Designed miniproteins, single chains, continued (4). Designs and how they scored, part 42

Each design is a single chain, and the fold is of that chain. pLDDT is the mean over its residues in the fold that is shown.

## One batch from the design tools (miniprotein)

Design m13526
Fold by ESMFold2-Fast:
Parts: C-alpha cells; structure tokens; sequence
Structure m13526 (fold): chain A 60 residues (1-60)
C-alpha cells in the first residue's frame, strides 16, 4: 500500500543492511510506502530505505 505522510521515530534503530536506514528517537522521516505489515519505505535527507513499522509513529 502506498502511504504518503510523515513518521516520528519512537526509538533508535540501527540499520543491519545497506537497504535499511538509521533513525534516532524523535527524528522525522517521510513515509513513501508500506512494503510489508512490519516494514515501511521511508526517506530521510534524500536517502531512502526501510525501517521497522514498530519503531515509528505514523503522522498521516
């Protein structure tokens, strides 16, 4: 499903692969797409990658 909106990181997340993004608690990211029930494709400072949905609060 395509989601357009913003999300705020609830927790720090450390990327474990090149396709993932590092996020810090309180950081704002742009939500591009829900790639699965557990993962979102997001954009931060011109970089795109996936983050766990449970680590962010959606602001649609």
Amino acid sequence: MKLEGEAIAKKDYKATSPNELDIKKGEKVKVIEEVSDDWLLVEKNGQRGIVPKKYVELKL
Scores: mean pLDDT 78

Design m13527
Fold by ESMFold2-Fast:
Structure m13527 (fold): chain A 59 residues (1-59)
Amino acid sequence: SLEEKKKRAEEELEEIEKLAKENYEELKKKFPNVSDEELEKYIELRIKEAKEVLEEKLK
């Protein structure tokens, strides 16, 4: 059902946010020349993009 798909998408978004936080330090280690603000903004944009893609798929 559509309602079940929406619930699953919300769970997936929460998992993406969790993984982003867990990988923050790893990303900082790989890209030490990137500022914390830029890296955080990049992660935020990725999460926002994922939300938009999921909304499009749930139509």
Scores: mean pLDDT 71

Design m13528
Fold by ESMFold2-Fast:
Structure m13528 (fold): chain A 61 residues (1-61)
Amino acid sequence: SPQEEADRLVEEIRREARRLQEALAAGDEETATRHSERLGRLLLELQRRFPDYQLPELDIG
């Protein structure tokens, strides 16, 4: 279902956000950039495919 697809995408977004935070804490700029780019792509995909989906805990901007 669309909801199951959105939920899967959100789980992947949360995973990438955690990896980004870990890389930033470690000072690993190359790894942080990679995860940041993937996170950005996933967020754009979520918004494009599921525009009515709200991520209140990830409203960082």
Scores: mean pLDDT 79

Design m13529
Fold by ESMFold2-Fast:
Structure m13529 (fold): chain A 58 residues (1-58)
Amino acid sequence: MRQQLLEDPSEIDDSLLAMQRAVAEKHFSPKEVDLLVQSTRALLAGDRKLAAQLRAQA
């Protein structure tokens, strides 16, 4: 309930994902960018296995 910032780390994650997407869009197709962003999201959440699977599909 209180300490919104600690309960909502996705605010920081969203900033990092936006930066990653902007960089990836210069080198990859839209489909690959979507998979890479999802992979980075999973990695930031600590789900390294899911991140690797999504990145392999990009």
Scores: mean pLDDT 67

Design m13530
Fold by ESMFold2-Fast:
Order: sequence, then structure tokens, then C-alpha cells
Structure m13530 (fold): chain A 58 residues (1-58)
Amino acid sequence: MTSAVAYSEEEALEKAREIGFPVLVKMPYLGYITLNNEDEVRDVAKQLGYPIELYRVE
């Protein structure tokens, strides 16, 4: 699975744009969820904290 690690909100948004939406994030106890836009990335990043890992849908 192609992934990118982000250490800030700005970096997370840049990495998500580079991968292309939708992107996947691994949630504790929930597994992988799909994020469809930048606002969803911001909301999940605030919940998880940094670093976060973003995955390409393959």
C-alpha cells in the first residue's frame, strides 16, 4: 500500500492532494476509513493528532 506520513495539518493536506482523493486513514479500533475531501482530513487529523499516515486506495 502506498502511504505518506504527515507531521502537521499543512503537510497532511499537501500529501492528500498528492495522493488524490479518496485517501485512507487508519483509525484506532475502527480500521481504515475513507476521506473524500480536505475538510474530512482536517477533522480526522484533529482527532488522531500527529503524525498521521495517509494511504492511497489501490
Scores: mean pLDDT 79

Design m13531
Fold by ESMFold2-Fast:
Structure m13531 (fold): chain A 69 residues (1-69)
Amino acid sequence: GEKEKKKQELIEYLKELAKKLAELAEKKFGVKAEYSVTEVDGKTLVLTIKVGDKVWEERLNIDEALKAL
């Protein structure tokens, strides 16, 4: 349905955003950066960026994120 399509678009958008942020962090810190976007229970998206020994994690409620767009 329409909701499923919007959710998939949001996930793709966040993956591209995470990739760009990881590339910027890698350039800035001169170390390898990793990124992931994980869907939990169909309600929450977890965005993770790991640079060396540092980890940044953001949790987004899918319904709230879709309202912000």
Scores: mean pLDDT 79

Design m13533
Fold by ESMFold2-Fast:
Structure m13533 (fold): chain A 68 residues (1-68)
Amino acid sequence: GVEEEFERLVEEAERLIEEIAKLSKATALAGRKDLEELKRMAEEDVEGALERLKRFVESMRATLESLK
């Protein structure tokens, strides 16, 4: 369901943030704050939060590649 996909993408975002943290602690901290905001949004609208989380994961992946 939507909740299961949200949880999976949260785990993927957390893994990306951990890799970013090895290269830039400040960038990783900003990413963690954004992810926590997305988790809060999901409490009111999990479907809307899921769409934002999909874009966030893409952004984090691009950020990680730019830091390598």
Scores: mean pLDDT 87

Design m13534
Fold by ESMFold2-Fast:
Structure m13534 (fold): chain A 75 residues (1-75)
Amino acid sequence: SLEEIVGKSVSKEEAEELVEKAIKNSKNVPLVSATLLMLSMVEDKEVRAEALKKIAENSSDEETRKLAEKQLKKV
């Protein structure tokens, strides 16, 4: 069903959890890269933009901030 297909996309609640994981683990580049890829699957452009902005503004690691900023420009 359409709900089963949509259930494989990242929900707003899952996006918030991914933001927290990326910020808390900002030095783990592979984890952050995977998290940013999952955030790119968020259907709501405003939710996606806000999630990426929070990672860019709140991450302690410079590389993680730059990756989030690059993804934000593609939204």
Scores: mean pLDDT 74

Design m13535
Fold by ESMFold2-Fast:
Structure m13535 (fold): chain A 58 residues (1-58)
Amino acid sequence: SKAEKLAEEYEARGNHVLAGLARLIGTGDREQLEKALEAAEMFGDEELVALAREELAK
């Protein structure tokens, strides 16, 4: 999935926290997606924010 691919990219960069958020977005329920979106916005990561918003909009 797009989330899994992004998680692998973060892991390759050594960013295990953002990798975890990407995986959570890919498999999480709506409540977890909302929390992941807030965390992504806090980190200022545009790719994670876009991914979380895309999943929440479904």
Scores: mean pLDDT 78

Design m13536
Fold by ESMFold2-Fast:
Structure m13536 (fold): chain A 68 residues (1-68)
Amino acid sequence: GPWERLAAELEAAVEAAVAAGDLEALRSTLLAVEFAVELARREGAPPEVVARLEALAERVRAEVAALE
């Protein structure tokens, strides 16, 4: 569905930013993932999608911290 597509697209963007070592891209993807988590919770997305996006946000925060 559209939520699963959004999660997959955000995961792909994160993988690209991680592979590039691009701190600015990682910070931008973190903002996008955090916004997606908030929207998913508010709009009643499937719990597995919310969990997937929350896990992605935690991963991006760890990647940002590793580069700082």
Scores: mean pLDDT 87

Design m13537
Fold by ESMFold2-Fast:
Structure m13537 (fold): chain A 68 residues (1-68)
Amino acid sequence: MMEEAIKLLEEGKYDEAIKLAEEALKSGTLPKETGNLIITAAQLAKAGMLEQAKKLLELAKEIYEKEK
């Protein structure tokens, strides 16, 4: 799930990444903190804030790995 959301973000499919993260949060498949960071990163990327989006995505990955 997390890996799929990251791949969509890397492919520029921001709306699909947001939808996937929202569904994963609703189902409990993603931790709330990680899912919210992915959604925020995708929203920043859509706004053209690519540097900020990348930084949040790296933070989300770090948190996800620690929560395993």
Scores: mean pLDDT 78

Design m13538
Fold by ESMFold2-Fast:
Structure m13538 (fold): chain A 60 residues (1-60)
Amino acid sequence: HMEEKRKKIEEMAELVERMLATDDPAEREALVERIRKIQEELGMDPDQAGDAIAAELARR
């Protein structure tokens, strides 16, 4: 169902915002790993995930 995919995209967008706000390299690496895992769960390639995240951030 599309609703679950949307929630995962929103989660990735929030993780990207946290990654951009943090000054801690270790925290940034952990956030990147979490984003990658969600991307894999959704079966998206990096370009598809990036486009979806960008669209979600532009909505906010």
Scores: mean pLDDT 80

Design m13539
Fold by ESMFold2-Fast:
Structure m13539 (fold): chain A 88 residues (1-88)
Amino acid sequence: MSNEELLKEAIELVEKAKEALKKGDYEKAREYLQKARNLTLLLSRNPAVAERARAAAEHVDKAIEALKKGDYEEALKHLEEAIRALEE
C-alpha cells in the first residue's frame, strides 16, 4: 500500500471517529481513533510523511485523552487538527 493510500485511510478513520463522536457513540469513536493512531505511528517511521504523521498522532492522542475526560469539544478540535496535519 502506498503512503498516500495509508494517509487517506488514516484521514477516513479520523473522520469516522468524528462522526461517531457527534452521534454520541464514544465506544466506536475510541475504536476508530485507536486504528488511526496505529496507522499514524506506522507512517511516522517513513521519512517522506513522518512529520505529518507525527503531528497527526499527537492530535489523535490528545483527542483520546479529551474523550477520557468527557471533553467532547476539545476532542473534536484535536480530530480536526489531525485531519489538517494528514492533508498538509
Scores: mean pLDDT 84

Design m13540
Fold by ESMFold2-Fast:
Structure m13540 (fold): chain A 84 residues (1-84)
Amino acid sequence: MAKVEGKTLTLTAPGLDLSHPLRLTLTNGDEKVELDIFPTGDGEVIILVNGKTFIKGKYTVSGDTAVIEGDKPFPFEGEFEVEL
């Protein structure tokens, strides 16, 4: 599952590992969002949204949940199904 609120992206998936590049497809009924997540080290990531928008983020991981706080708002909001 993924939840997006302003600058905050919350990802919950078993075995979630942000130490490697990830491509995620987020789906909410009629909407599809593609995220490419690139770890840069030290709890930081670069997120490419739909191949167009770069967001720099800082993340924390607790169990199967990662919380990413972006340097600017995400161009979408809501709750999504996650496909890896």
Scores: mean pLDDT 82

Design m13541
Fold by ESMFold2-Fast:
Structure m13541 (fold): chain A 75 residues (1-75)
Amino acid sequence: DIEEIEKFIEEIEKKIEEIEKKIEELEEKIKEAKEKGDEEEAKKLELEKEILEGMKALLEGIKSFLEKKLKKLKE
């Protein structure tokens, strides 16, 4: 049970890193779209970024919950 929770935390951390990379790529694309005056594309990319930021926040919440559970199991 403890080992399973630790594995879930590791998998969530990897997913968070993957999302962070995608957010960085979107930030660069948003900057390019704004520099080109493509406000429509910039808005689309900003929405996509907001969705990824929301997903990251949810995963961080799950990780925090699992870490609290793990701490209690080790008490």
Scores: mean pLDDT 86

Design m13542
Fold by ESMFold2-Fast:
Structure m13542 (fold): chain A 55 residues (1-55)
Amino acid sequence: SMETLIAFLEAIRGGTLALAERLSKSENPKAREMAEESRREAERLAELIEEMRKE
């Protein structure tokens, strides 16, 4: 169902943000850059979820 798909995407978004938080605390500059990319990915997922909710 649409509700099940939205719940799954919300879980993926949450996990992506949690990973980004951990990476942002790294002493490695490449890990911090990955954190920024992960936040952008989470933003794209948020936009997809919003569009799905409009249906």
Scores: mean pLDDT 85

Design m13543
Fold by ESMFold2-Fast:
Structure m13543 (fold): chain A 63 residues (1-63)
Amino acid sequence: KKLKVVASAIGKDGKRMAIGEVTIPADGNVEKAKKEAAEIATRRAQELGIDIARVDVTVSEID
């Protein structure tokens, strides 16, 4: 089993969002993966000119 970590960087207007995604083994470092996904989402948001209100991170189990 693997874990899919998805970070969503949401703009202050609530209309625009950038996504970062990392896949790790189920026994992998979830804290590190969350940071990596958030960094990817934040970088993409900044490149798109999105003024970030928050970054939401979700972890899902995948096969």
Scores: mean pLDDT 82

Design m13544
Fold by ESMFold2-Fast:
Structure m13544 (fold): chain A 56 residues (1-56)
Amino acid sequence: SRPSPEEAGRGAAEAAALLGAPATEEAKQAGMDKYREDPNAGPAELTQAAMDAAGA
């Protein structure tokens, strides 16, 4: 089945870190929240939410 919100948030935070953002709990939480808000959100949208929360 589809990834859990925690898995989606972790992936988004890791992707944001690869783009130079700090790997923070806020980045992971933002990815989780975006996935809960829109379960059809793609990796780019989840990663952007994580980057925004990380202050990047």
Scores: mean pLDDT 77

Design m13545
Fold by ESMFold2-Fast:
Structure m13545 (fold): chain A 94 residues (1-94)
Amino acid sequence: MEEKLIEKAEKLVKEAEEYLKKAKEAYEAGNYEEAKKYALEAEILASLALMIYSVALLDKSMSEEAKEKLKEIAEKAAEIGNEATKLIKEIEAK
């Protein structure tokens, strides 16, 4: 059902956001290995949420309302993924 895909995508984005927060906290504390680990987890989870949206766009039976909700979730996932990637690059540059 479309609502289950939306719920799954929302859960992935929430988990990605939590890992990104942990990555930033570890980075501020000088724990760069832990920060990189959490940032990689955030990037993976964000990518999975984006994949759900991409697959949903191919489903002609899915409602326009559900597609719009998934688009909003995908935009949030892209922001989290981009921020995680930037943090990883900053850590690797040290």
Scores: mean pLDDT 85

Design m13546
Fold by ESMFold2-Fast:
Structure m13546 (fold): chain A 69 residues (1-69)
Amino acid sequence: EKIKEKFGLTEGEARIALLVYEGLSDEEIAEKLGVSKETVRLAKQRIMEKAGVNSDEELKEKVKEALKE
């Protein structure tokens, strides 16, 4: 919820961002969500653009900060 609001993500994008934060690979995320690996890759690119980051590690840090209360 907070990630969706803070970064302007869709429900699907927020779910993918959380799975990246949990350390799942693109393949693992695709399997868990029932989508293609390309779908995950494109969604991750959009998420990174919205969050202002350019790597999985930077995205994990942004998600971590957004989840702090």
Scores: mean pLDDT 79

Design m13547
Fold by ESMFold2-Fast:
Structure m13547 (fold): chain A 96 residues (1-96)
Amino acid sequence: AALDKELAGRIHSEILEKYGIVISADDVPGLVEEALKVYQAGGEEGLAEVLLYIKLTRPELFPEVVKRLSEETGLSVEELEQLVQQRKEQLLSELK
């Protein structure tokens, strides 16, 4: 919980600083819209960051968000999950 909050706060700040986008939605359609804006601004790296943020803060919504983004981007659910895992490992190595 504490580490997840620290990582989530860091990702939120990075998305705001890099892309000027605030992730504030609390439902699947809103999170998908915000994630697509980050994807347009930052490509796969931005998409990985916003999806990791959603996984850490709203894990109950994450599967449906990934499914909807797969439909919108043409990337598979597996590819999106791999991007999230890679970004998580990168951030954990930087935090330690």
Scores: mean pLDDT 84

Design m13548
Fold by ESMFold2-Fast:
Structure m13548 (fold): chain A 66 residues (1-66)
Amino acid sequence: LQAAVDRAIAAGQAGEPVSQEELDALYIHARAPLEANLAATSPGNQELYREVLAKADAAEKRRAAA
């Protein structure tokens, strides 16, 4: 999972294409730390965190259905 997350981040920053599986791994991996830090971050960042958490939820549902 971590290797897929690292690859997705690097590819995204470089503008390279990533697979849906790699993107899903990135969102799923980000879920726990974002949830843990949600209450401690600024209101503006909380909105960004909620957006990523929604993507993580969608990714988890795809994995649960597979």
Scores: mean pLDDT 72

Design m13549
Fold by ESMFold2-Fast:
Structure m13549 (fold): chain A 69 residues (1-69)
Amino acid sequence: SKVELAQEIGKILQQLKAGEISAEEAAERVRELCEKYGVPAELADEIADAVRAGDLDKATKLLCKLVLS
């Protein structure tokens, strides 16, 4: 479900904030999860790019929009 996807991405963002993983690794994991959950490639790329750039506010806003759609 979109809620499960949001929860899993949220965990990845927490690991990134804690310095446990790199921004590149976090972006790759987010993209893989989006593919598994059937997120359109354009939106998956936008979320992953925000994560890679370290723009966690943008990534969170995009994730909220995904859950609400």
Scores: mean pLDDT 82

Design m13550
Fold by ESMFold2-Fast:
Structure m13550 (fold): chain A 62 residues (1-62)
Amino acid sequence: AELKLLEQQANAIVNEYKAGKITKAEANTQLRNLGTEVAGKLSGEDLAKANAILNKAQKEIS
């Protein structure tokens, strides 16, 4: 459930950036904030999956 929500949030940030609603810097800041939140809530395998979701989103805005 949390990983699905994270993927939806990361995709929303990428979509806002692609739509020109936010800057690349703002998108990177929002993804970094999600990374900080999941690092505090998840561990082990779930944290690794969360980081993979965030890394994929970051590559789309890099």
Scores: mean pLDDT 83

Design m13551
Fold by ESMFold2-Fast:
Structure m13551 (fold): chain A 72 residues (1-72)
Amino acid sequence: MKVIGKGLEIEVEKILERLADGRLIVTGVVKSVDESVKDPLLKPGARVIVKALPSATDPSVLEFVEFLGVVL
């Protein structure tokens, strides 16, 4: 399962929480970052916590909603 969007591809390690609005809080590892991403903490190999929404067309893919933080 992957989170994709806003220049990021993240491989999901764990779903932490399912929110009432259908969004998920997940942990994962950043696999790729494009040039539009300005946050220096969002780099390949970083463990991150993100809010994501399941894709309407592919439930194995989550859409990136919000960056919440890094796992240090």
Scores: mean pLDDT 81

Design m13552
Fold by ESMFold2-Fast:
Structure m13552 (fold): chain A 81 residues (1-81)
Amino acid sequence: ATPAEREALLLEAEASLYVMQANIALKLGDYKEAAEYYKKAAELLREAARLLRDVDPARARRLAREAEELEKKAEELEKKA
Protein backbone atom coordinates (compact mmCIF):
# COMPACT_ATOMS: atom_id res chain seq x y z
CA ALA A 1 0.00 0.00 0.00
CA THR A 2 1.16 3.56 -0.75
CA PRO A 3 1.34 6.22 1.99
CA ALA A 4 -1.68 7.91 0.36
CA GLU A 5 -3.68 4.66 0.51
CA ARG A 6 -2.82 4.20 4.20
CA GLU A 7 -3.87 7.79 4.95
CA ALA A 8 -7.13 7.21 3.04
CA LEU A 9 -7.82 4.09 5.16
CA LEU A 10 -7.31 6.10 8.35
CA LEU A 11 -9.68 8.80 7.08
CA GLU A 12 -12.28 6.11 6.20
CA ALA A 13 -11.96 4.67 9.72
CA GLU A 14 -12.40 8.11 11.31
CA ALA A 15 -15.43 8.77 9.06
CA SER A 16 -16.92 5.44 10.22
CA LEU A 17 -16.62 6.57 13.85
CA TYR A 18 -18.46 9.82 13.06
CA VAL A 19 -21.23 7.82 11.30
CA MET A 20 -21.58 5.73 14.48
CA GLN A 21 -21.84 8.92 16.58
CA ALA A 22 -24.45 10.28 14.15
CA ASN A 23 -26.50 7.07 14.49
CA ILE A 24 -26.38 7.37 18.30
CA ALA A 25 -27.53 11.01 18.09
CA LEU A 26 -30.41 9.93 15.80
CA LYS A 27 -31.56 7.34 18.35
CA LEU A 28 -31.57 10.09 20.99
CA GLY A 29 -33.62 12.40 18.73
CA ASP A 30 -30.72 14.87 18.36
CA TYR A 31 -31.21 15.56 14.64
CA LYS A 32 -28.94 18.64 14.58
CA GLU A 33 -26.05 16.79 16.26
CA ALA A 34 -26.58 13.78 13.95
CA ALA A 35 -26.42 16.10 10.91
CA GLU A 36 -23.15 17.62 12.17
CA TYR A 37 -21.55 14.17 12.59
CA TYR A 38 -22.69 13.05 9.10
CA LYS A 39 -21.15 16.24 7.66
CA LYS A 40 -17.84 15.54 9.43
CA ALA A 41 -17.85 11.98 8.07
CA ALA A 42 -18.55 13.31 4.55
CA GLU A 43 -15.63 15.77 4.78
CA LEU A 44 -13.23 12.95 5.73
CA LEU A 45 -14.49 10.73 2.89
CA ARG A 46 -14.04 13.57 0.37
CA GLU A 47 -10.45 14.02 1.60
CA ALA A 48 -9.85 10.25 1.23
CA ALA A 49 -11.32 10.39 -2.31
CA ARG A 50 -9.00 13.28 -3.20
CA LEU A 51 -5.94 11.32 -1.99
CA LEU A 52 -6.97 8.28 -4.08
CA ARG A 53 -7.91 10.12 -7.32
CA ASP A 54 -4.73 9.11 -9.19
CA VAL A 55 -3.95 5.93 -7.20
CA ASP A 56 -7.35 4.20 -7.19
CA PRO A 57 -9.91 6.18 -9.24
CA ALA A 58 -12.69 3.60 -8.76
CA ARG A 59 -12.38 3.72 -4.97
CA ALA A 60 -12.11 7.53 -5.08
CA ARG A 61 -15.43 7.71 -6.98
CA ARG A 62 -17.09 5.31 -4.51
CA LEU A 63 -15.94 7.37 -1.50
CA ALA A 64 -17.07 10.63 -3.15
CA ARG A 65 -20.55 9.13 -3.75
CA GLU A 66 -20.72 7.91 -0.14
CA ALA A 67 -19.80 11.44 1.03
CA GLU A 68 -22.56 12.90 -1.18
CA GLU A 69 -25.13 10.52 0.36
CA LEU A 70 -24.05 11.51 3.89
CA GLU A 71 -24.31 15.21 2.94
CA LYS A 72 -27.88 14.67 1.66
CA LYS A 73 -28.76 12.76 4.84
CA ALA A 74 -27.41 15.64 6.96
CA GLU A 75 -29.43 18.20 4.96
CA GLU A 76 -32.66 16.20 5.47
CA LEU A 77 -31.98 15.95 9.22
CA GLU A 78 -31.37 19.71 9.48
CA LYS A 79 -34.88 20.24 8.04
CA LYS A 80 -36.33 18.04 10.85
CA ALA A 81 -34.34 19.70 13.67
Scores: mean pLDDT 89

Design m13553
Fold by ESMFold2-Fast:
Structure m13553 (fold): chain A 64 residues (1-64)
Amino acid sequence: MGLEAAEEAARKGGVSREQGFAGMGAAGGSPTLEQGGEMAARVGGVSREQGTKAAEVGRDHGFG
């Protein structure tokens, strides 16, 4: 489940699997989706839009 969720986050954000996984972890620790998106973007080295998509996937899979 976690690996598949990371791959889904990577696909939605257009980033690598490693960036998607890092983004999901950062998003899960954030109190809001907006903060999760920013943290995912910083940790994954991607845009805010890509980070927000990763945060949404993470929350859909219980990482939040």
Scores: mean pLDDT 62

Design m13555
Fold by ESMFold2-Fast:
Structure m13555 (fold): chain A 61 residues (1-61)
Amino acid sequence: SEKAADLATKLLVRYLIETGRLPTEEELEEIAKEVSERTGTPYEEALKILREMAERARASL
């Protein structure tokens, strides 16, 4: 969970820096697959972490 959240944060921040916008739901699902594969976290848990992070980021934009 902690390692998944760390990687999710890094990938989401990198996406924001590279594109200037938040990922779409489809892009968020692809990032979640990468987090799941690299950390061994279940896909649904990785996706939930990313969705929660994206929602918090939207509130700050």
Scores: mean pLDDT 83

Design m13556
Fold by ESMFold2-Fast:
Structure m13556 (fold): chain A 59 residues (1-59)
Amino acid sequence: SLGEAGRRALEVARELMKEGKSPEEIVQAAVDELRRLYPDASDTVIAAAEHDIREVLEK
């Protein structure tokens, strides 16, 4: 599982989807927000969250 960081990234992505942003913009903004809220998050956690966001956006 992605833990709390992954869940937060999905929340941000869902909010931005309502604004009509492109998938690339949504992913970048969600990753930036994760880094801001969880500065000590590992690259593995961030990569897992990014992957999960892309999966949601591609459907």
Scores: mean pLDDT 75

Design m13557
Fold by ESMFold2-Fast:
Structure m13557 (fold): chain A 57 residues (1-57)
Amino acid sequence: SMSEELKRIEEEVKRQKEKRAELDYLAKNTSVKDAGDFAYKLLEEERRERRRRGVAA
């Protein structure tokens, strides 16, 4: 059906946008001297912050 084909196209477009967003994120953060280590540390900090925000009793 047309709805299923349209959904597949939308999923593909969404994936491409997500990849582009990741590349933009890396490009903004890869200007530092130790880009690889810095990016890894930044992701770890975000994970910790998300866990803190997720703590709701």
Scores: mean pLDDT 68

Design m13558
Fold by ESMFold2-Fast:
Structure m13558 (fold): chain A 60 residues (1-60)
Amino acid sequence: SEEEKAKEYEAKGKEAEAAGDYLSAARYYGLAALYARKAGASPEEIKPYFEKAEEAASKL
């Protein structure tokens, strides 16, 4: 499901971030936001994913 995809990409983003791979972390958090939106998540629920993606991108 789209909700499962969002959680999968969130987990991958956390793994990439822990490894210092900020490019992959930003991409995975962005994909988590996309799939959360497709699953019907609210803007408030999606916002933390965009914030994490922006934070990771700021380290590039």
Scores: mean pLDDT 85

Design m13559
Fold by ESMFold2-Fast:
Structure m13559 (fold): chain A 68 residues (1-68)
Amino acid sequence: DLFARFDTDGDGVLDAAELGALLRSLGFDPTDEQVRALLEAFDRDGDGVLDRAEFEELLAALTQPAAA
């Protein structure tokens, strides 16, 4: 649902701009550097985009407290 709303190209991946827009729509205010750092952390292939599975891992990390 959320992934599909921001996958504007329908190619099954999110680039840095789409990820940044998604995070801002959720009330986060990430810098361009933070968006790129999140992509680098969850982009298993190093292609600069997140597929559905990588995006779900990113969302899980954002909702999980550091102490858990």
Scores: mean pLDDT 73

Design m13560
Fold by ESMFold2-Fast:
Order: C-alpha cells, then structure tokens, then sequence
Structure m13560 (fold): chain A 69 residues (1-69)
C-alpha cells in the first residue's frame, strides 16, 4: 500500500525538514536524482534570494541524508 509506504518513510525521516522529506519522497517516486537536481536548478532561477536560500538548505539536508544511506 502506497499509504503504508508513505507512513513508513515519514517515520524514518522524522528528523528531516518538510522540504527534505518532500524531496526524498519525490526521489522514491521518480527514482531519478538528476531530474530532481534539474528541477531545483530551474526553480531557483524563478525565486527571490530568501526563498532560494530555503530551497538550498532543504536540498543540502536531503543530499546529506542520501550520503548516510
């Protein structure tokens, strides 16, 4: 069940920010890290500096989590 898989992922990721959790969930769905990186780069071009910093922090946390796996 996708609902059970989402619940188990959120339990595993409980210490991560909402942004990092969302990126990890998206990675599990797409199985394509390069696509996520490209979408983040394109999205950053449309955001103000404050929102760019928030996205970069979420992405850094997400990448650090992946390196621990």
Amino acid sequence: SERKEVQELYEELKDLSLGAKTLYFYLKKTKDLEKIEKEIEEGLKTLNKEDQEKVRESYKEFKEYLEKL
Scores: mean pLDDT 74

Design m13561
Fold by ESMFold2-Fast:
Structure m13561 (fold): chain A 64 residues (1-64)
Amino acid sequence: SMEEELRRRIEEAVQKDLRDNLETVKELSKKVKELQEKGAGLDELEKKSQEIAEKHRKRREELE
């Protein structure tokens, strides 16, 4: 049915988006843990998270 086809298309798009962002999430998680262990404040964690996200966003744009 059209509904089943649409569902599969949505699932494929979501899975691709998750995979594309998985590397970013892994790097963010690692850096957040490092900063927390160093006793860094919330502002430093937020700033570093944004830097990592921006870096991965630029890399994806350059490859596409």
Scores: mean pLDDT 68

Design m13562
Fold by ESMFold2-Fast:
Structure m13562 (fold): chain A 63 residues (1-63)
Amino acid sequence: SLEEAQRALEAGDYDRAIELAEKTLKENPDNAEAVGLLAQAYFDRGELEKAIEALKKGNELSK
Protein backbone atom coordinates (compact mmCIF):
# COMPACT_ATOMS: atom_id res chain seq x y z
CA SER A 1 0.00 0.00 0.00
CA LEU A 2 1.02 3.65 -0.28
CA GLU A 3 1.17 3.84 3.51
CA GLU A 4 3.80 1.08 3.52
CA ALA A 5 5.72 2.87 0.76
CA GLN A 6 5.65 6.10 2.77
CA ARG A 7 6.83 4.32 5.94
CA ALA A 8 9.65 2.66 3.99
CA LEU A 9 10.70 6.07 2.63
CA GLU A 10 10.64 7.56 6.16
CA ALA A 11 12.79 4.64 7.41
CA GLY A 12 15.33 5.19 4.59
CA ASP A 13 14.41 1.90 2.90
CA TYR A 14 14.32 3.42 -0.57
CA ASP A 15 14.35 0.07 -2.40
CA ARG A 16 11.14 -1.01 -0.65
CA ALA A 17 9.54 2.41 -1.15
CA ILE A 18 10.32 2.25 -4.90
CA GLU A 19 8.99 -1.32 -5.17
CA LEU A 20 5.70 -0.52 -3.41
CA ALA A 21 5.17 2.75 -5.30
CA GLU A 22 5.85 1.05 -8.66
CA LYS A 23 3.40 -1.73 -7.77
CA THR A 24 0.72 0.87 -7.00
CA LEU A 25 1.43 2.74 -10.27
CA LYS A 26 1.12 -0.46 -12.33
CA GLU A 27 -2.39 -0.86 -10.88
CA ASN A 28 -3.27 2.89 -10.80
CA PRO A 29 -1.02 4.82 -13.25
CA ASP A 30 -2.71 8.16 -12.46
CA ASN A 31 -2.09 7.91 -8.70
CA ALA A 32 -0.30 11.21 -8.03
CA GLU A 33 0.67 10.20 -4.47
CA ALA A 34 2.46 7.07 -5.73
CA VAL A 35 4.23 9.14 -8.42
CA GLY A 36 5.37 11.59 -5.73
CA LEU A 37 6.62 8.83 -3.42
CA LEU A 38 8.49 7.10 -6.26
CA ALA A 39 10.13 10.36 -7.36
CA GLN A 40 11.09 11.26 -3.77
CA ALA A 41 12.67 7.82 -3.21
CA TYR A 42 14.77 8.13 -6.38
CA PHE A 43 15.72 11.70 -5.45
CA ASP A 44 16.77 10.66 -1.93
CA ARG A 45 18.93 7.90 -3.47
CA GLY A 46 20.63 10.53 -5.67
CA GLU A 47 19.06 9.12 -8.85
CA LEU A 48 17.84 12.48 -10.14
CA GLU A 49 17.30 11.32 -13.73
CA LYS A 50 14.99 8.48 -12.59
CA ALA A 51 13.14 10.85 -10.24
CA ILE A 52 12.44 13.29 -13.09
CA GLU A 53 11.45 10.42 -15.42
CA ALA A 54 8.94 9.09 -12.86
CA LEU A 55 7.31 12.53 -12.55
CA LYS A 56 7.12 12.93 -16.35
CA LYS A 57 5.61 9.47 -16.89
CA GLY A 58 3.04 10.00 -14.13
CA ASN A 59 2.00 13.34 -15.59
CA GLU A 60 1.75 11.93 -19.16
CA LEU A 61 -0.45 9.02 -18.01
CA SER A 62 -2.76 11.47 -16.17
CA LYS A 63 -3.13 13.77 -19.20
Scores: mean pLDDT 78

Design m13563
Fold by ESMFold2-Fast:
Structure m13563 (fold): chain A 55 residues (1-55)
Amino acid sequence: GREEAIEKVAKALKEKYGLSEEEARELAEHIVDDALEAGATPEQILESLEKALKN
């Protein structure tokens, strides 16, 4: 769901950009909410993240 997408995006942002957990979570919340408003599903967000993490 939304919270799981936020958590996983925040973790990826922390690892890729060196953000703190708090900064990463704030940014992840905005990214996920913006994507949902643009018509993406939480599942699509998680799939995109999973592909990025595997590469």
Scores: mean pLDDT 80

Design m13564
Fold by ESMFold2-Fast:
Structure m13564 (fold): chain A 87 residues (1-87)
Amino acid sequence: MKMYVINLAKYVPSDKNVTVTQYLKELKKRGAVLLETEMSEEEAKRLAEQLNAPFKVFGDDDSSTKLDEFLEENKDKKYAIIGVKAS
């Protein structure tokens, strides 16, 4: 699956309801995405443990509000790991 490492120091909450994929593209444009790669869910869990980062998987068509809520809940962390699965 597609995986994203988010720099939470560069995260800014969004008032827009778009797809998770569209929101991740906006975060990337803002420089908040440190890594975008393909990996298994198990590899992603290991990376999250190594970085002491929260990890969550979203559908590509899920509402960006779900992702924004997750990032807001974890904004005290340095990084967040986001997995994206095709719907």
Scores: mean pLDDT 82

